# Ledger of designs, part 77: designed miniproteins, single chains, continued (2)

Each design is a single chain, and the fold is of that chain. pLDDT is the mean over its residues in the fold that is shown.

## One batch from the design tools (miniprotein)

Design m6668
Fold by ESMFold2-Fast:
Structure m6668 (fold): chain A 87 residues (1-87)
Amino acid sequence: ADQLYAQGEEAYKKGDYGTAFQYYMEALRQDPNNARTWYNMGQMYFDLGNYDGAIEYYTLAAKLGSGDLRAQALRNLARTQAAKKEA
């Protein structure tokens, strides 16, 4: 799971969202409770302007995560909801 997550994160940082999505989805098939992967999916969808997807994935990250990760997911969930409302 960690290797697939790392490959997904590298692809996302390069702007290769298609490859990032494939690696993140495979990581989630192996560990669907990986809050960090859901969080990164939320960030990627936000960057793509898909606010509905970002809201869904940040919500999952907040539900499954704890501590700082949960706090960041909740903050980004609120920001995404505000962005969707304004357009």
Scores: mean pLDDT 84

Design m6669
Fold by ESMFold2-Fast:
Structure m6669 (fold): chain A 79 residues (1-79)
Amino acid sequence: SSLVEALVAAAKAGDVAAAIAAGRALIEENVPASQLRDALKRAFVHMSAEDRRVFAAALLAAAQDRPDQRAAIESVAPA
């Protein structure tokens, strides 16, 4: 989707705010958990450890009432 492309582009650019906005939009569109997981994995490889932490925390908060999306985020978040 265009949102997945926007997320990956933001991650490559180091724009954490834009990445968070795209990730939140994917959650709000209720995309399948598998698609969200794959999109997050693609984004994380372009992010610093600090950016991954900030990004993951923001998305977990956005998915607090969406158990499938929350589980997808938790499955790829840094250990």
Scores: mean pLDDT 85

Design m6670
Fold by ESMFold2-Fast:
Structure m6670 (fold): chain A 57 residues (1-57)
Amino acid sequence: SAIEAARALDPAAADAFEAAVAAGDREKAGQYASGMVARSPALSEEQRRELGALAAA
């Protein structure tokens, strides 16, 4: 999954993102998702879209 790929590259940011999603903090989730995408060029286009969709959910 996109979260697993992101965690392999940036585990602290991925954990913070999942915590924000679990807390319903969509603003923080969006900020963490954007940060992971910007810092993780190894993520595929599909994985980047999946992170954005999870933040918006």
Scores: mean pLDDT 76

Design m6671
Fold by ESMFold2-Fast:
Structure m6671 (fold): chain A 56 residues (1-56)
Amino acid sequence: MTPDQLRNITMGLIDVTRRNRSGSGGALQAANSLDKIDRDVGSTMRNRINDVLLSL
């Protein structure tokens, strides 16, 4: 995967999480996005993105 693809996926995931954070759906949306990332890019990249999300 290119650095641009990883950046776009990470920024999209952060945006979705922030948009849904004020509602109870934020965690579910983040979990669904991480599952999709694991399928598309592998568990190593998923773990890195998950660490960023947990720090928010």
Scores: mean pLDDT 61

Design m6672
Fold by ESMFold2-Fast:
Structure m6672 (fold): chain A 88 residues (1-88)
Amino acid sequence: DPEKLAELKRQVDEIYNEALKKLKEASKIEDPVERIKEVFKIYLEANQKLDELKAQAEKELSPEQVAEFNRYIDEVKEKLEKEIKKII
Protein backbone atom coordinates (compact mmCIF):
# COMPACT_ATOMS: atom_id res chain seq x y z
CA ASP A 1 0.00 0.00 0.00
CA PRO A 2 1.79 3.18 -1.24
CA GLU A 3 -0.16 5.42 1.18
CA LYS A 4 0.87 3.35 4.24
CA LEU A 5 4.52 3.42 3.12
CA ALA A 6 4.34 7.21 2.62
CA GLU A 7 2.75 7.70 6.08
CA LEU A 8 5.45 5.58 7.76
CA LYS A 9 8.15 7.56 5.90
CA ARG A 10 6.52 10.78 7.21
CA GLN A 11 6.79 9.40 10.77
CA VAL A 12 10.51 8.62 10.15
CA ASP A 13 11.01 12.24 8.98
CA GLU A 14 9.21 13.51 12.12
CA ILE A 15 11.51 11.42 14.37
CA TYR A 16 14.56 12.73 12.45
CA ASN A 17 13.42 16.39 12.71
CA GLU A 18 12.75 16.06 16.48
CA ALA A 19 16.18 14.44 16.99
CA LEU A 20 17.84 17.20 14.91
CA LYS A 21 16.10 19.88 17.03
CA LYS A 22 17.26 18.17 20.26
CA LEU A 23 20.82 17.85 18.87
CA LYS A 24 20.90 21.61 18.17
CA GLU A 25 20.00 22.24 21.83
CA ALA A 26 22.58 19.66 23.01
CA SER A 27 25.28 21.45 20.94
CA LYS A 28 24.89 24.42 23.38
CA ILE A 29 26.05 22.35 26.39
CA GLU A 30 29.42 23.84 27.44
CA ASP A 31 30.79 20.71 29.16
CA PRO A 32 32.12 18.35 26.42
CA VAL A 33 31.41 15.17 28.46
CA GLU A 34 27.81 16.20 29.28
CA ARG A 35 27.30 17.28 25.63
CA ILE A 36 28.49 13.86 24.35
CA LYS A 37 26.24 12.05 26.87
CA GLU A 38 23.17 14.08 25.83
CA VAL A 39 23.95 13.63 22.10
CA PHE A 40 24.17 9.82 22.44
CA LYS A 41 21.01 9.74 24.60
CA ILE A 42 19.17 11.56 21.76
CA TYR A 43 20.68 9.14 19.20
CA LEU A 44 19.59 6.05 21.18
CA GLU A 45 16.04 7.39 21.71
CA ALA A 46 15.72 8.16 17.97
CA ASN A 47 17.00 4.66 17.07
CA GLN A 48 14.46 3.04 19.44
CA LYS A 49 11.60 4.97 17.78
CA LEU A 50 12.88 4.07 14.29
CA ASP A 51 13.12 0.37 15.28
CA GLU A 52 9.48 0.52 16.50
CA LEU A 53 8.48 1.84 13.05
CA LYS A 54 10.43 -1.04 11.41
CA ALA A 55 8.37 -3.50 13.49
CA GLN A 56 5.13 -1.72 12.49
CA ALA A 57 6.15 -1.74 8.79
CA GLU A 58 6.79 -5.52 8.92
CA LYS A 59 3.15 -6.01 10.05
CA GLU A 60 1.53 -3.51 7.63
CA LEU A 61 3.61 -3.56 4.42
CA SER A 62 4.55 -6.09 1.72
CA PRO A 63 8.10 -7.57 1.87
CA GLU A 64 9.19 -5.31 -1.03
CA GLN A 65 7.86 -2.21 0.76
CA VAL A 66 9.52 -3.34 4.04
CA ALA A 67 12.88 -3.52 2.18
CA GLU A 68 12.34 0.01 0.77
CA PHE A 69 11.29 1.33 4.20
CA ASN A 70 14.33 -0.26 5.90
CA ARG A 71 16.61 1.45 3.32
CA TYR A 72 14.85 4.78 4.07
CA ILE A 73 15.44 4.34 7.83
CA ASP A 74 19.10 3.39 7.22
CA GLU A 75 19.58 6.61 5.17
CA VAL A 76 18.01 8.66 7.99
CA LYS A 77 20.26 6.95 10.57
CA GLU A 78 23.31 7.81 8.40
CA LYS A 79 22.19 11.48 8.19
CA LEU A 80 21.72 11.55 11.97
CA GLU A 81 25.23 10.11 12.54
CA LYS A 82 26.70 12.81 10.25
CA GLU A 83 24.93 15.53 12.27
CA ILE A 84 26.24 13.98 15.51
CA LYS A 85 29.84 13.96 14.17
CA LYS A 86 29.57 17.74 13.61
CA ILE A 87 28.72 18.26 17.34
CA ILE A 88 31.18 15.88 19.04
Scores: mean pLDDT 88

Design m6673
Fold by ESMFold2-Fast:
Structure m6673 (fold): chain A 104 residues (1-104)
Amino acid sequence: SEQVQRLEQAREALEAGDLEKAAELLFENDVDPRLIPRILSLPEELQRQLLTALLDLEEALLSGEDPTPALAALEAVIDEIAKVDPELAAILRTRLDSIRDVLS
């Protein structure tokens, strides 16, 4: 699967500390390409936490596993992002809420 290969490459990039490559792989198909440079302007720890939680969510959704732990992790990191970039946090929360609505 092309999606499985993309997620495997994103996992490898995260493990190597290549946050730029991980963000490209996880957000390249997003509606707003300006999100990538905005995410990469966050503190490195928040970048890693956000990209890891998003990867975990996409892996759970593709494998048919329970997405609840990854959704909770995304909510937690969005709350931390809100302390440094509240506008980005609002955008990410809107996307998270849309995912929850589809899964309901």
Scores: mean pLDDT 83

Design m6674
Fold by ESMFold2-Fast:
Structure m6674 (fold): chain A 104 residues (1-104)
Amino acid sequence: SRKVEEAIRKIREAGEEAARELRRLMREIGMSEEDIERAVAEIRAAGGLVQYAIEKGADVVGTAELAGEHVAGTIIELDPRAEEAGRRVRELLRRAGEEAARIL
């Protein structure tokens, strides 16, 4: 349905924004490009999980919250100095999940 396509686009756009902001912040604190790419891969995986939840009519909001928590945890494990970046990514994914659920 057109609503499903719109909801998926919202999740993709949020993931791309989160990845751009994360790359900028992580580079500013001197993290390695390898660790930055690992964090970005986790954002992409989280976005894919939320998209799958949208497609199968599952709990979109709950999936976005759990995926965001996992991404934030991975970011903190890579470098504790990036804790604030992890919190921002988590909040962005949570809000995107809520907006996607409203569209559906």
Scores: mean pLDDT 87

Design m6675
Fold by ESMFold2-Fast:
Structure m6675 (fold): chain A 93 residues (1-93)
Amino acid sequence: VKYSEEGRELGELAKEIMEKYGLDYATALMISILKKSYKNEEVTEKIIEIALEAEKNGESMSEFYKRLEEELGISKEEFNKALTEGKEIKLKK
């Protein structure tokens, strides 16, 4: 994986979120990326709630993805697409 300045900054933000909310690094990193990608406060807030609930229950990443799909209708593929923001196909017709 190629490093970028944006990726490093997101990593630093994720560490701060880990400390503030008690989340693991992967979950905190995803929340940081989604806040920038969606820019929709209601959707982002709901994702954070689901992430906090999953962490409280000791659920795995797979269970977290399942909760996103069941609660918000966001598939694992769509979620991963948001995490890879900037990989948009402009020629979609």
Scores: mean pLDDT 63

Design m6676
Fold by ESMFold2-Fast:
Structure m6676 (fold): chain A 58 residues (1-58)
Amino acid sequence: SRKELLRLIAEMIRAIGDGIDAILAARKAGDQEKVEQVEKELEDRQAQLMQQLAQLEA
């Protein structure tokens, strides 16, 4: 539904914000491995939300 679509868009925006905050925190700590880990986790979360979006059309 349209409401579900808007919810998924909001979740995507939130996930991006959370990811940016986590990367900035890891960079302040000088933890390069953590930066890379968070980047991969953000990509995975984006993929999950995109799959949910696609399922709304199924």
Scores: mean pLDDT 79

Design m6677
Fold by ESMFold2-Fast:
Structure m6677 (fold): chain A 60 residues (1-60)
Amino acid sequence: SSAEKRALIEEFLSTLAIPRELHEAVAERLEAEFSMEDLLNRREEVTRRAYEIAEELLAA
């Protein structure tokens, strides 16, 4: 199920205005922080968190 979860996250990230070069690192963090149910049911929170992570990575 971890491969399915990762695929869902990557598909989701492709719909956001996050640079492709950050997708792997953002996906890794989202996979650790959110369950499969969270990714499906807490869309707004996941979206906000994805952008936060992207900003952190861009600043580093």
Scores: mean pLDDT 84

Design m6678
Fold by ESMFold2-Fast:
Structure m6678 (fold): chain A 62 residues (1-62)
Amino acid sequence: MEEELKKLKEAYQKQVDELNDGAERAIARGKAGTPEERERYQRQVDALNKAAEEYKKKAESL
């Protein structure tokens, strides 16, 4: 059970790193302000929020 929580934390950190990398690449390509990039960024933020809530639910169910 604790091993699953560790994996969730590692997955969350990886998603944070991917979000930051994606944002930096979009800025470098001058695409940061496009609707497509905004939608991509928002989806990643939503995924991070879901991962955080899943972690909380998992912790509370244990």
Scores: mean pLDDT 74

Design m6679
Fold by ESMFold2-Fast:
Structure m6679 (fold): chain A 90 residues (1-90)
Amino acid sequence: MTPEEAAKLIEKRIKVMAKSLGIPEEVLRNAVKRALELILKDPNATKEQLIEAVKEAGVPEKYQEIIANFVLNFTKGKDKEYIEGILKNL
């Protein structure tokens, strides 16, 4: 899967999650971007640090871990160039 294809899939999933969880799409998109930027800056970023980034984007506490896990599962085993490609297309 190319970074462009991955970004399109993430965008589609953001729309689905926004509807299901009652969170604005822009809030979820900003949360995903912030989490991706944190992983890009620090590949050893902890799950707790990703949850904090998602919280700062305005995601309700109840859903912060779900969004952090979504980003972790999507970036696991991916290199810096792949993550940069996703960010540029979001």
Scores: mean pLDDT 85

Design m6680
Fold by ESMFold2-Fast:
Structure m6680 (fold): chain A 80 residues (1-80)
Amino acid sequence: EKRKLAEELIEKGKELIEFAERGEELLLKMSLENLGPPPEEMLKWMKEHGITPSPEALKKLEKIREEGEKLVKEGEELLK
């Protein structure tokens, strides 16, 4: 049924958006601490999620957020 598919798409999309926002917050913290190495916990988190501390990482996170937003929109359209 379309309703169940829509709910699954919305949930998956929200998870991707949350992941991207969390990654963006971590990259912002790194830029605010421009003097000194980033916290080891932050580097570990980025490595676990395949994100390197680089300008390319921000672009990857933006793409993930856009993908999540598209999934949410697709699910919302199915509910209309």
Scores: mean pLDDT 72

Design m6681
Fold by ESMFold2-Fast:
Structure m6681 (fold): chain A 102 residues (1-102)
Amino acid sequence: MEALEREALRIAKEELERAIEKAKENPEEHEKLLNKPEEEKRKELEAFRKEHGERVRELIARANAGDLEAMREMIRLEVERLYKTSTLEELEEKLEEVERAL
């Protein structure tokens, strides 16, 4: 449904705007997250995939069936991951991509 895709983009915009605001309010904490050693980042990503991979697949299936709560949770998890791995500039670029798609 076209309306469901627009709702997903709207939720993504709201979550990205919150992540950008958090990064602006806490620039030192955000920079510390980004400056972790690559080995530590890799281990954290592997742990995340192990813990959430099956849940993310379940959420995608439910979101495709029209479950807005599953869609919100899936988008929230993706934006949380982006916040930990992306600079403020990269988060702002992603927001512009979402706004362009709306």
Scores: mean pLDDT 78

Design m6682
Fold by ESMFold2-Fast:
Structure m6682 (fold): chain A 65 residues (1-65)
Amino acid sequence: SHALEALRETVEESSGEAKGAAEAFLHSVEVQGEDYALTGLQNGLATEENEERRAALERALARIE
């Protein structure tokens, strides 16, 4: 799946806080299903205040969209 691959790539490319955010979203998509990926990332970005974590989620969203 493109969504799962995008999140895995973001995890592999990230470090620190960014990696944690990407890993958390990968787990959420695995639990909720792949159809959740776009909506989940959009909701996460709306509430994320950490710039490094936000950048990682934006990269994952761009790969899925």
Scores: mean pLDDT 73

Design m6683
Fold by ESMFold2-Fast:
Structure m6683 (fold): chain A 86 residues (1-86)
Amino acid sequence: MLEELRKEGKRLVDEIREALERFERGEISLEELLARLAELEARGKELAERALSLGTEEGKKLVEEFNREVYEVMEPYRETIEEALA
């Protein structure tokens, strides 16, 4: 289970990066990007809840690493996203 959660986390980070890169390339609209990010955020929340429900140190570290990676991939686009949600 933990290994499956780790793989899903990496997949989610990759999907976030792909969505952001597609937006930057003009392949999707800002509206489509925001909809995709909302979907991925919901999946990330479910992943975090499942990992934390294990009650293990490894589960907590998985959530911390996942959140850090999401923050790092989102950071260059944060201002653009904040302006779109204003």
Scores: mean pLDDT 82

Design m6684
Fold by ESMFold2-Fast:
Structure m6684 (fold): chain A 81 residues (1-81)
Amino acid sequence: MKLIDENVKTLQEKFNLSEEEVEELRKIAMEKYKENGLAEAIGAMAEWYAKKVLGWSEEEAKEIGERAKRSMELRLKRKAE
């Protein structure tokens, strides 16, 4: 949870996000973290960033989100097994 809060703050400062955008990002990340864990939360954050900050299509944003999720899953697997 602290990691998500720090990433949200970094994005807010770097891209001058509105309070509403920060709240939306935090809500999405926290909901995914509670339901599916860290990898899903990271994927959701990457998808949000690509759509809202980079202006990518929904298809491209979803692809980068899935890629970020898979990357995190691999990192967690390497530490555990």
Scores: mean pLDDT 72

Design m6685
Fold by ESMFold2-Fast:
Structure m6685 (fold): chain A 90 residues (1-90)
Amino acid sequence: DDHYISYMGDMVSQSQQMVQDMQGMADTTGDSQIQDMTDQMQQMTQQMSNIYNQATAAGSVTTDQMMQAVQNNQQIVSMGTQAGQIAAAM
């Protein structure tokens, strides 16, 4: 379904932007915890990108693929919130 593939692609793009923003925060603060979170978010974004590529090649998204993408996206959002709290405490 083109709609679900498009939605997954949007999540990947948003996650990539969040990683870039978080790397900028890590570079600015020099905080190792923010850098560690950035590295984890980058790995999760890569996993989502791999799922997206599989779905695109198949022309469809499975329920399991969508669930994994949503779970990774939720974890990325959670880490972004935590990093923001650390930066705000500085």
Scores: mean pLDDT 84

Design m6686
Fold by ESMFold2-Fast:
Structure m6686 (fold): chain A 74 residues (1-74)
Amino acid sequence: MLEIVSVEFDPNLKSDKTGTVKELLEELPFASEESRRLVELFLKAHGFTDDTKVKYELVELPDGKAILKVAKAE
């Protein structure tokens, strides 16, 4: 089971997976509440709000950890 430990902005991201920032923060598997909060702060620093639609991808790391890659949808 993947656990998100970090986030990266990738403006060239190719993904058919989309959701609002709010949906991603509520539904994706974060390794901890601290990891979820770091992702939230990262997205806000890039001008994203709870209602912003994003494309996303989980990049698997060893031991079931993952990086969340995001880009603006549309």
Scores: mean pLDDT 81

Design m6687
Fold by ESMFold2-Fast:
Structure m6687 (fold): chain A 97 residues (1-97)
Amino acid sequence: LPLFSSPLELIRYLMEKGFYREAAHLAKQAAEYYIEKGDYRNAGESYLLAGEAYFKMGKYDEAIEWYRKALEYFKKAGDSDGVKRAEEFIKEAENKK
């Protein structure tokens, strides 16, 4: 594996490689880490990546659950861009059901 400066970089690398199950697991752990630190923006980003991993696996109900978690933390962070991204991903996953 390449050297990474952050968990988010490693998660994105795993996504690019198609290791979606591993990416989802690491993304959930990264979200907990960022929540503990009060970094709600990166917690939201981590949950968004977990949702994307489930979406890539065709697990749309699980993807929606993690996208909703991302939405909660982006709202907590005041990240309006993150809120819009999470809402769009929820809509896309709902359309796949």
Scores: mean pLDDT 87

Design m6688
Fold by ESMFold2-Fast:
Structure m6688 (fold): chain A 95 residues (1-95)
Amino acid sequence: SPLVEKIKELVKKIKEAVENDDLDTVKSLVDELLEILSQVLSPEELEEFQQHVDTLKTTIDNVKKNPNNTGLKQIFKDQVDGLILFVEEQIEKLE
């Protein structure tokens, strides 16, 4: 599906941005992913995804305020992994 391929490419770009410590790009790509998924997810699934997005954005702001805190950096990576896992589970339902 062209939609699934676009979502997979955004997930790939998010992973690359995380490896490069590019927090602003992660934030931007997650917003683009939210826009696409808002058209295909149920209201309940969209609410769950929005919670992942809101939590991640809060953590990004905390990492920016505390750039030497390795624990916050790990929480950020774990939250990105959780968001990606949710997205991958949703796209399996679309195929």
Scores: mean pLDDT 88

Design m6689
Fold by ESMFold2-Fast:
Structure m6689 (fold): chain A 114 residues (1-114)
Amino acid sequence: SLEQLFPEPLSYFTLAFLKAALETELSIPEPSASLLIDAAEDALLLADSYLKNPTLTNQVIKKEELITLLQQLQERLESFSKSPEFSKLDITTQNTILTYLVKLGSAISILSQS
């Protein structure tokens, strides 16, 4: 994985990039499955960074703002999972989206209690 090549914590610049990417991805009205997966991966990296390094991550995105973005993404993924477009995806992609829905719910719960 990337952590094997770069064992250092995510930098301020990487976190700023992830925030900008997530905000851009969430601004797209009719996202593809691949874009929703990219958004989920970016969001989960930000959430993980908040749990591991809250002081640095807070300089890029406030906890309350991150929770709001995670909730918006969760609602979009839940809506998409009920769409005809979701049923047309291969089983691996469907399982990836459903796994990310579970992980997003867990991240929201943990951050809301921290």
Scores: mean pLDDT 84

Design m6690
Fold by ESMFold2-Fast:
Structure m6690 (fold): chain A 69 residues (1-69)
Amino acid sequence: PPPSEEELEEAMFEVAVASLKTAVKRDPEATGPVPVVKNPERMREIIERLPEEYQVPAEKELKEAVAKS
C-alpha cells in the first residue's frame, strides 16, 4: 500500500538529494569504489511503495543518480 504524504515526500527528497550529491559533489579524495550510489536497490524499494504518479519521476531520479556517478 502507498505510504502517507509525508513518507512519500521524504522518499522523493532522499532520491533527489542522492542525485544532487552525485552531480554536485565530485569528491576526488574518495579512494576505490565509492558506495555513494551503490545501494540503488534500497532506494528502489522505497520507490516501489510510492503511488504510480511518483514512482516514474522517483525512478528517473534514482536512475540519473546512478548514471551520473
Scores: mean pLDDT 55

Design m6691
Fold by ESMFold2-Fast:
Structure m6691 (fold): chain A 97 residues (1-97)
Amino acid sequence: EIKELLKEARRKLLEGADLLAKTSEHPQEVHLKAIGASMLLIAASVSYSLGDKETAIEDIKAAIEIAEELAKVAPPEAQKLFEEAIEKLEKAIELLK
């Protein structure tokens, strides 16, 4: 369940970034932030598989902060995708406790 939540959150985050990039003056910055968050979620999945719940939670929290920053400047459709990603990441943290 945790790995599925992280995978689905990554998908929604990258999809939201694609939509935001289309309306952004700086699409490269949007994509770099989204890639950074995606990499953090991959790292969290690895840490979880190794039994390192603490590192997994820290990486997920960092990805949430990036998603929140992207949501602030996103058009409504992209904002909804970032919000859905954040909800899945928050649920993953709850299950990791």
Scores: mean pLDDT 87

Design m6692
Fold by ESMFold2-Fast:
Order: sequence, then structure tokens, then C-alpha cells
Structure m6692 (fold): chain A 76 residues (1-76)
Amino acid sequence: MLSDEMKQKMAEYLAGLTDEDLERAREEALAAGLSEEVAEELEELLRRAKRAAEAGDLEAVGALMEELQALLKKAN
């Protein structure tokens, strides 16, 4: 699990993301050689993490970031 300090920093970052930033993250993932399916899942996880961060749910932010890391490991 991420530390509470790291979860707080991630939550601040995620809450600041725009829809444009989330779409750009998908485009960058595709440019980095990830599949379209993985890029879509990455965008969806980031959108969910942003919503959790906006709600102040640091536990959900941590869990979603772990899912994101697992997705990226699976793609390799």
C-alpha cells in the first residue's frame, strides 16, 4: 500500500487533473506502445481515482493507484 503521505500527494495531483489531461494520458500510453485496451483501462482508473480524490477518499485513491500499477505490470 502507498503511505498516507503519498496518498495525500496523489490525491492533490489527481483532483487537479482535467478531462483533457485524462485523454492525454490515454494518448501518451498508446504512444508508449501500450495497447488500446490498456490505455482505456488506464484512463478509466485515473478518472475513478480523480473522483475519489475529489471526495477525500484517500483509501480509494490508494486502492485505485495499486490497480493502475497492476495494469501496467500486466501490460509488460
Scores: mean pLDDT 79

Design m6693
Fold by ESMFold2-Fast:
Structure m6693 (fold): chain A 95 residues (1-95)
Amino acid sequence: MVTVTISVGAESEENAEKAAEGIKKFLEENRASIPGLLDYRVEKDPVVPNVITVTLVAESLEAGQRAADLLTKFLEENKEEYGILRVEVSINEVK
């Protein structure tokens, strides 16, 4: 299994909340179209209110990379609407 962590920095707390809802909707609607995506979480950072952390759990490195690529493409296409300043992706293999 592979865990992908995507950190999303927005212009404001309100923009971060809008981005979080958009991400949840995107993942909900596209879960069946992302082969090997096992689970996901979208969480607001408790210390930095304009940062959202997305955790994707995938079957393989290839599935994790595919899920990350699809989500980052969604975020880039909606960057201005959600006020996204930064997207950082980290992929970790887990036992």
Scores: mean pLDDT 82

Design m6694
Fold by ESMFold2-Fast:
Formats: sequence, structure tokens, C-alpha cells
Structure m6694 (fold): chain A 62 residues (1-62)
Amino acid sequence: GKEEALKALREGQREVPEGRALAEAIIAGIEAGSPKENLLAGLKKLSEYAPEQAERAMEALK
């Protein structure tokens, strides 16, 4: 669920600083209850910087 997505994104920020600002924005969106479509669009863009972390977060939001 959303908690597993948050975990994946927080770990990705620590390991892969590229896309860090984008990952922080997605974390804020999850915490604020943003629509799934908006979260998935952000994660797709994050996959250009942190593909494994983005994939884990997308799978958790499924």
C-alpha cells in the first residue's frame, strides 16, 4: 500500500540523490492523499533517475 511506497521512496532518496527533489514531491503527494494518477505520473518521471525505487513504489500503489 501507500506505506510501502513511502518506504521505497525514502530509501531511494538516500541511495540515489538524482531525482531526490522529485522523490520528495511524490512522498508529499502520498502523505497529502493525492490522486493515484498524479502519483503514477510522478513515479514514471522518477524512473528516469531511480528506476528500481520507482518500480517498487509503483508496485506498492497497485
Scores: mean pLDDT 76

Design m6695
Fold by ESMFold2-Fast:
Structure m6695 (fold): chain A 85 residues (1-85)
Amino acid sequence: SSLRRLADEILERAEELRSIKDPNERKKKLDELVEELTKLAEEETDPGRREFIRFGRVLVQMMVLLDLPLSDVRDMLEQRLSDVS
C-alpha cells in the first residue's frame, strides 16, 4: 500500500482528535489510535513502512500532549513521506 494513503489516514484521525473538546474522550481516542498504530507497526514487514508508522504514532501523541498545530503535524508527515519516497 502507498505510504501516502497511510499519511492521509493518520492526518485525518489527528484532525478528528483535535475536534474532540472533552479531554477525557480525546485521551481515550488517542490511546485507541496509538494501540492501532502500534499493532500495525508490529505486523508491518517492510522496515521503512514500520518506521513511518512509528513516526506517525509519536507525532499524534506529541500533537495531543504538547498541543501542536495540525499544520505542523501535516508538514512533518509530508517531510517524512518525501524522505522515504
Scores: mean pLDDT 82

Design m6696
Fold by ESMFold2-Fast:
Structure m6696 (fold): chain A 89 residues (1-89)
Amino acid sequence: MEEAARELLEEMEELIELMEEGGAPEEVIKEMREHRERTRRYLEEGDVVGAVIEAQKVIDLALKYVPTPEVKEAVERAREAARRLVEAA
């Protein structure tokens, strides 16, 4: 569980960095960082379902605002990390 939780947070950070590089609006980046911080808090509390819901909101914003091949690959990595977290719970 701890390893899968770390992987999810790392993949979310990489996705947010790609979104900044892709020129996403500052308000979108702020919202994505807010969802990532909520994901971290849910993981600290052991609420895997809450963490995955917040992580999905970051994915949805990424696909809406910067749907490049690089962002789509990062989304697939984040989804895989979220899946491993659920399977480990």
Scores: mean pLDDT 86

Design m6697
Fold by ESMFold2-Fast:
Structure m6697 (fold): chain A 63 residues (1-63)
Amino acid sequence: SHGHEAVGGSAAKSLGLSVEAGREAGRLMAREGLPTDGLAALEALYRVTKSEAAREALERLKA
């Protein structure tokens, strides 16, 4: 959905990741029916990119 694309893109931008990474994260979120929130976006970004920045952000948000 548009919400998934926006949240994925915003999270990727905040971590210095590519627009393409944000787009792929948004697609994963939509495909799996994840909520349109920051935690889900960071989890999707980590699954797509395996980025350490995404992993660290995800752990901080979960703490």
Scores: mean pLDDT 80

Design m6698
Fold by ESMFold2-Fast:
Structure m6698 (fold): chain A 81 residues (1-81)
Amino acid sequence: NAAQKAAEEARRKEIKEIFDDFMKRVYELLQKLKKEGKESEVNKFIEDAKKAVDRMASELPEEEAQEYKEKFDKLIEEVKK
């Protein structure tokens, strides 16, 4: 039904917006922790963030989920350099 497809599309859009905001906040917090010399907290936060990414990605189609997982991996690589 058109109504069900519209609801599913709206849900995917909402998840993507949450994902984009989450990625931005993760980057900002990791940079703050790194500047404060809290390396152990950085590693723990990365582990917690990865679990959240996996959970959110499970609600997206496989191709889009993979794109967001790759985006997260690149973000972590940038923080760890």
Scores: mean pLDDT 81

Design m6699
Fold by ESMFold2-Fast:
Structure m6699 (fold): chain A 81 residues (1-81)
Amino acid sequence: SVLPSDGRRIVVIRIVAHSEADARKVEIMLQSDPDVLSVERLGPTTVRARVLESKLPAVLDRLAQLASLIREVREEETIVE
């Protein structure tokens, strides 16, 4: 392509669960999600995930199925790579 493709856009989301066990379940689900690029446990109830911007709505919809386990989901930043 003669037009330089801008880097891919990645959204970093932070998920706070109600308990350590709930955070573990969220972490496992996100690790198994093909639309999630990486998952990191930041603390006992806090998980961070990197998601391609185009896939974010699908990932957020799947996280909504775990709403009983989740206290908060926050978009922290958008990274261009």
Scores: mean pLDDT 82

Design m6700
Fold by ESMFold2-Fast:
Structure m6700 (fold): chain A 80 residues (1-80)
Amino acid sequence: ASKQALLEQYRAYFENRFEYYQNNPPPNVVDPKVELVLDIQFLLQVRGLSLPVTRPELEQVASSSSSVEDLLLRLSHLLE
């Protein structure tokens, strides 16, 4: 499967995790979306895939996203 297809497969999981982080922010986390992006990166890595961007770029994408749907859309562009 493509990286985009993998993100779509786990959309509900990522949406639930984002909501959890918004309501229960981990200690020392500036933005819950950054934690979500790290979860996505780990999931892709376990599947032998990786995002072709640096951590600062991922953090920028996460912090500039208005919702988990927007975040996943932005990540899908990075995975093409």
Scores: mean pLDDT 68

Design m6701
Fold by ESMFold2-Fast:
Structure m6701 (fold): chain A 78 residues (1-78)
Amino acid sequence: AKKEIEELEKKLEELKKENPEAVKFAEEVVEAGERYLAGELSEEEAEELEKRFLEFLKEYGEAPLEAGELLMKKKVLS
């Protein structure tokens, strides 16, 4: 489990070096997702984040998706 988390962190570090903005945005999206599940995020905030996410994918390609997947996997394993 810890070794798997370390591997995910290493991949995130590599993505941060290549696309720091994409990783930072993925972190914001994951945090907002947690707030949504806790009932702390409004529908308006969720819709705004979805628009920003689509714009970010258009600018950075798959990098925000890869970062988000790695962050979510790390959360599940932690």
Scores: mean pLDDT 75

Design m6702
Fold by ESMFold2-Fast:
Structure m6702 (fold): chain A 58 residues (1-58)
Amino acid sequence: KKAEERKKLIENNTPENNRKLQALALEDMGLPPEYIRMVEEGLTDEEAEKRAKEAVEK
């Protein structure tokens, strides 16, 4: 499903595409959507985890 999208992102390795690849990998690992969004926005892992814990309350 996402393999072709990943392939295109890998083919054009810009910093923005690398962040998108990382977000897709985190989604495959089953992490919360809020955490994935924060990584895609370029927040640090520490800040993203803090925000994700606050948001994980449904």
Scores: mean pLDDT 65

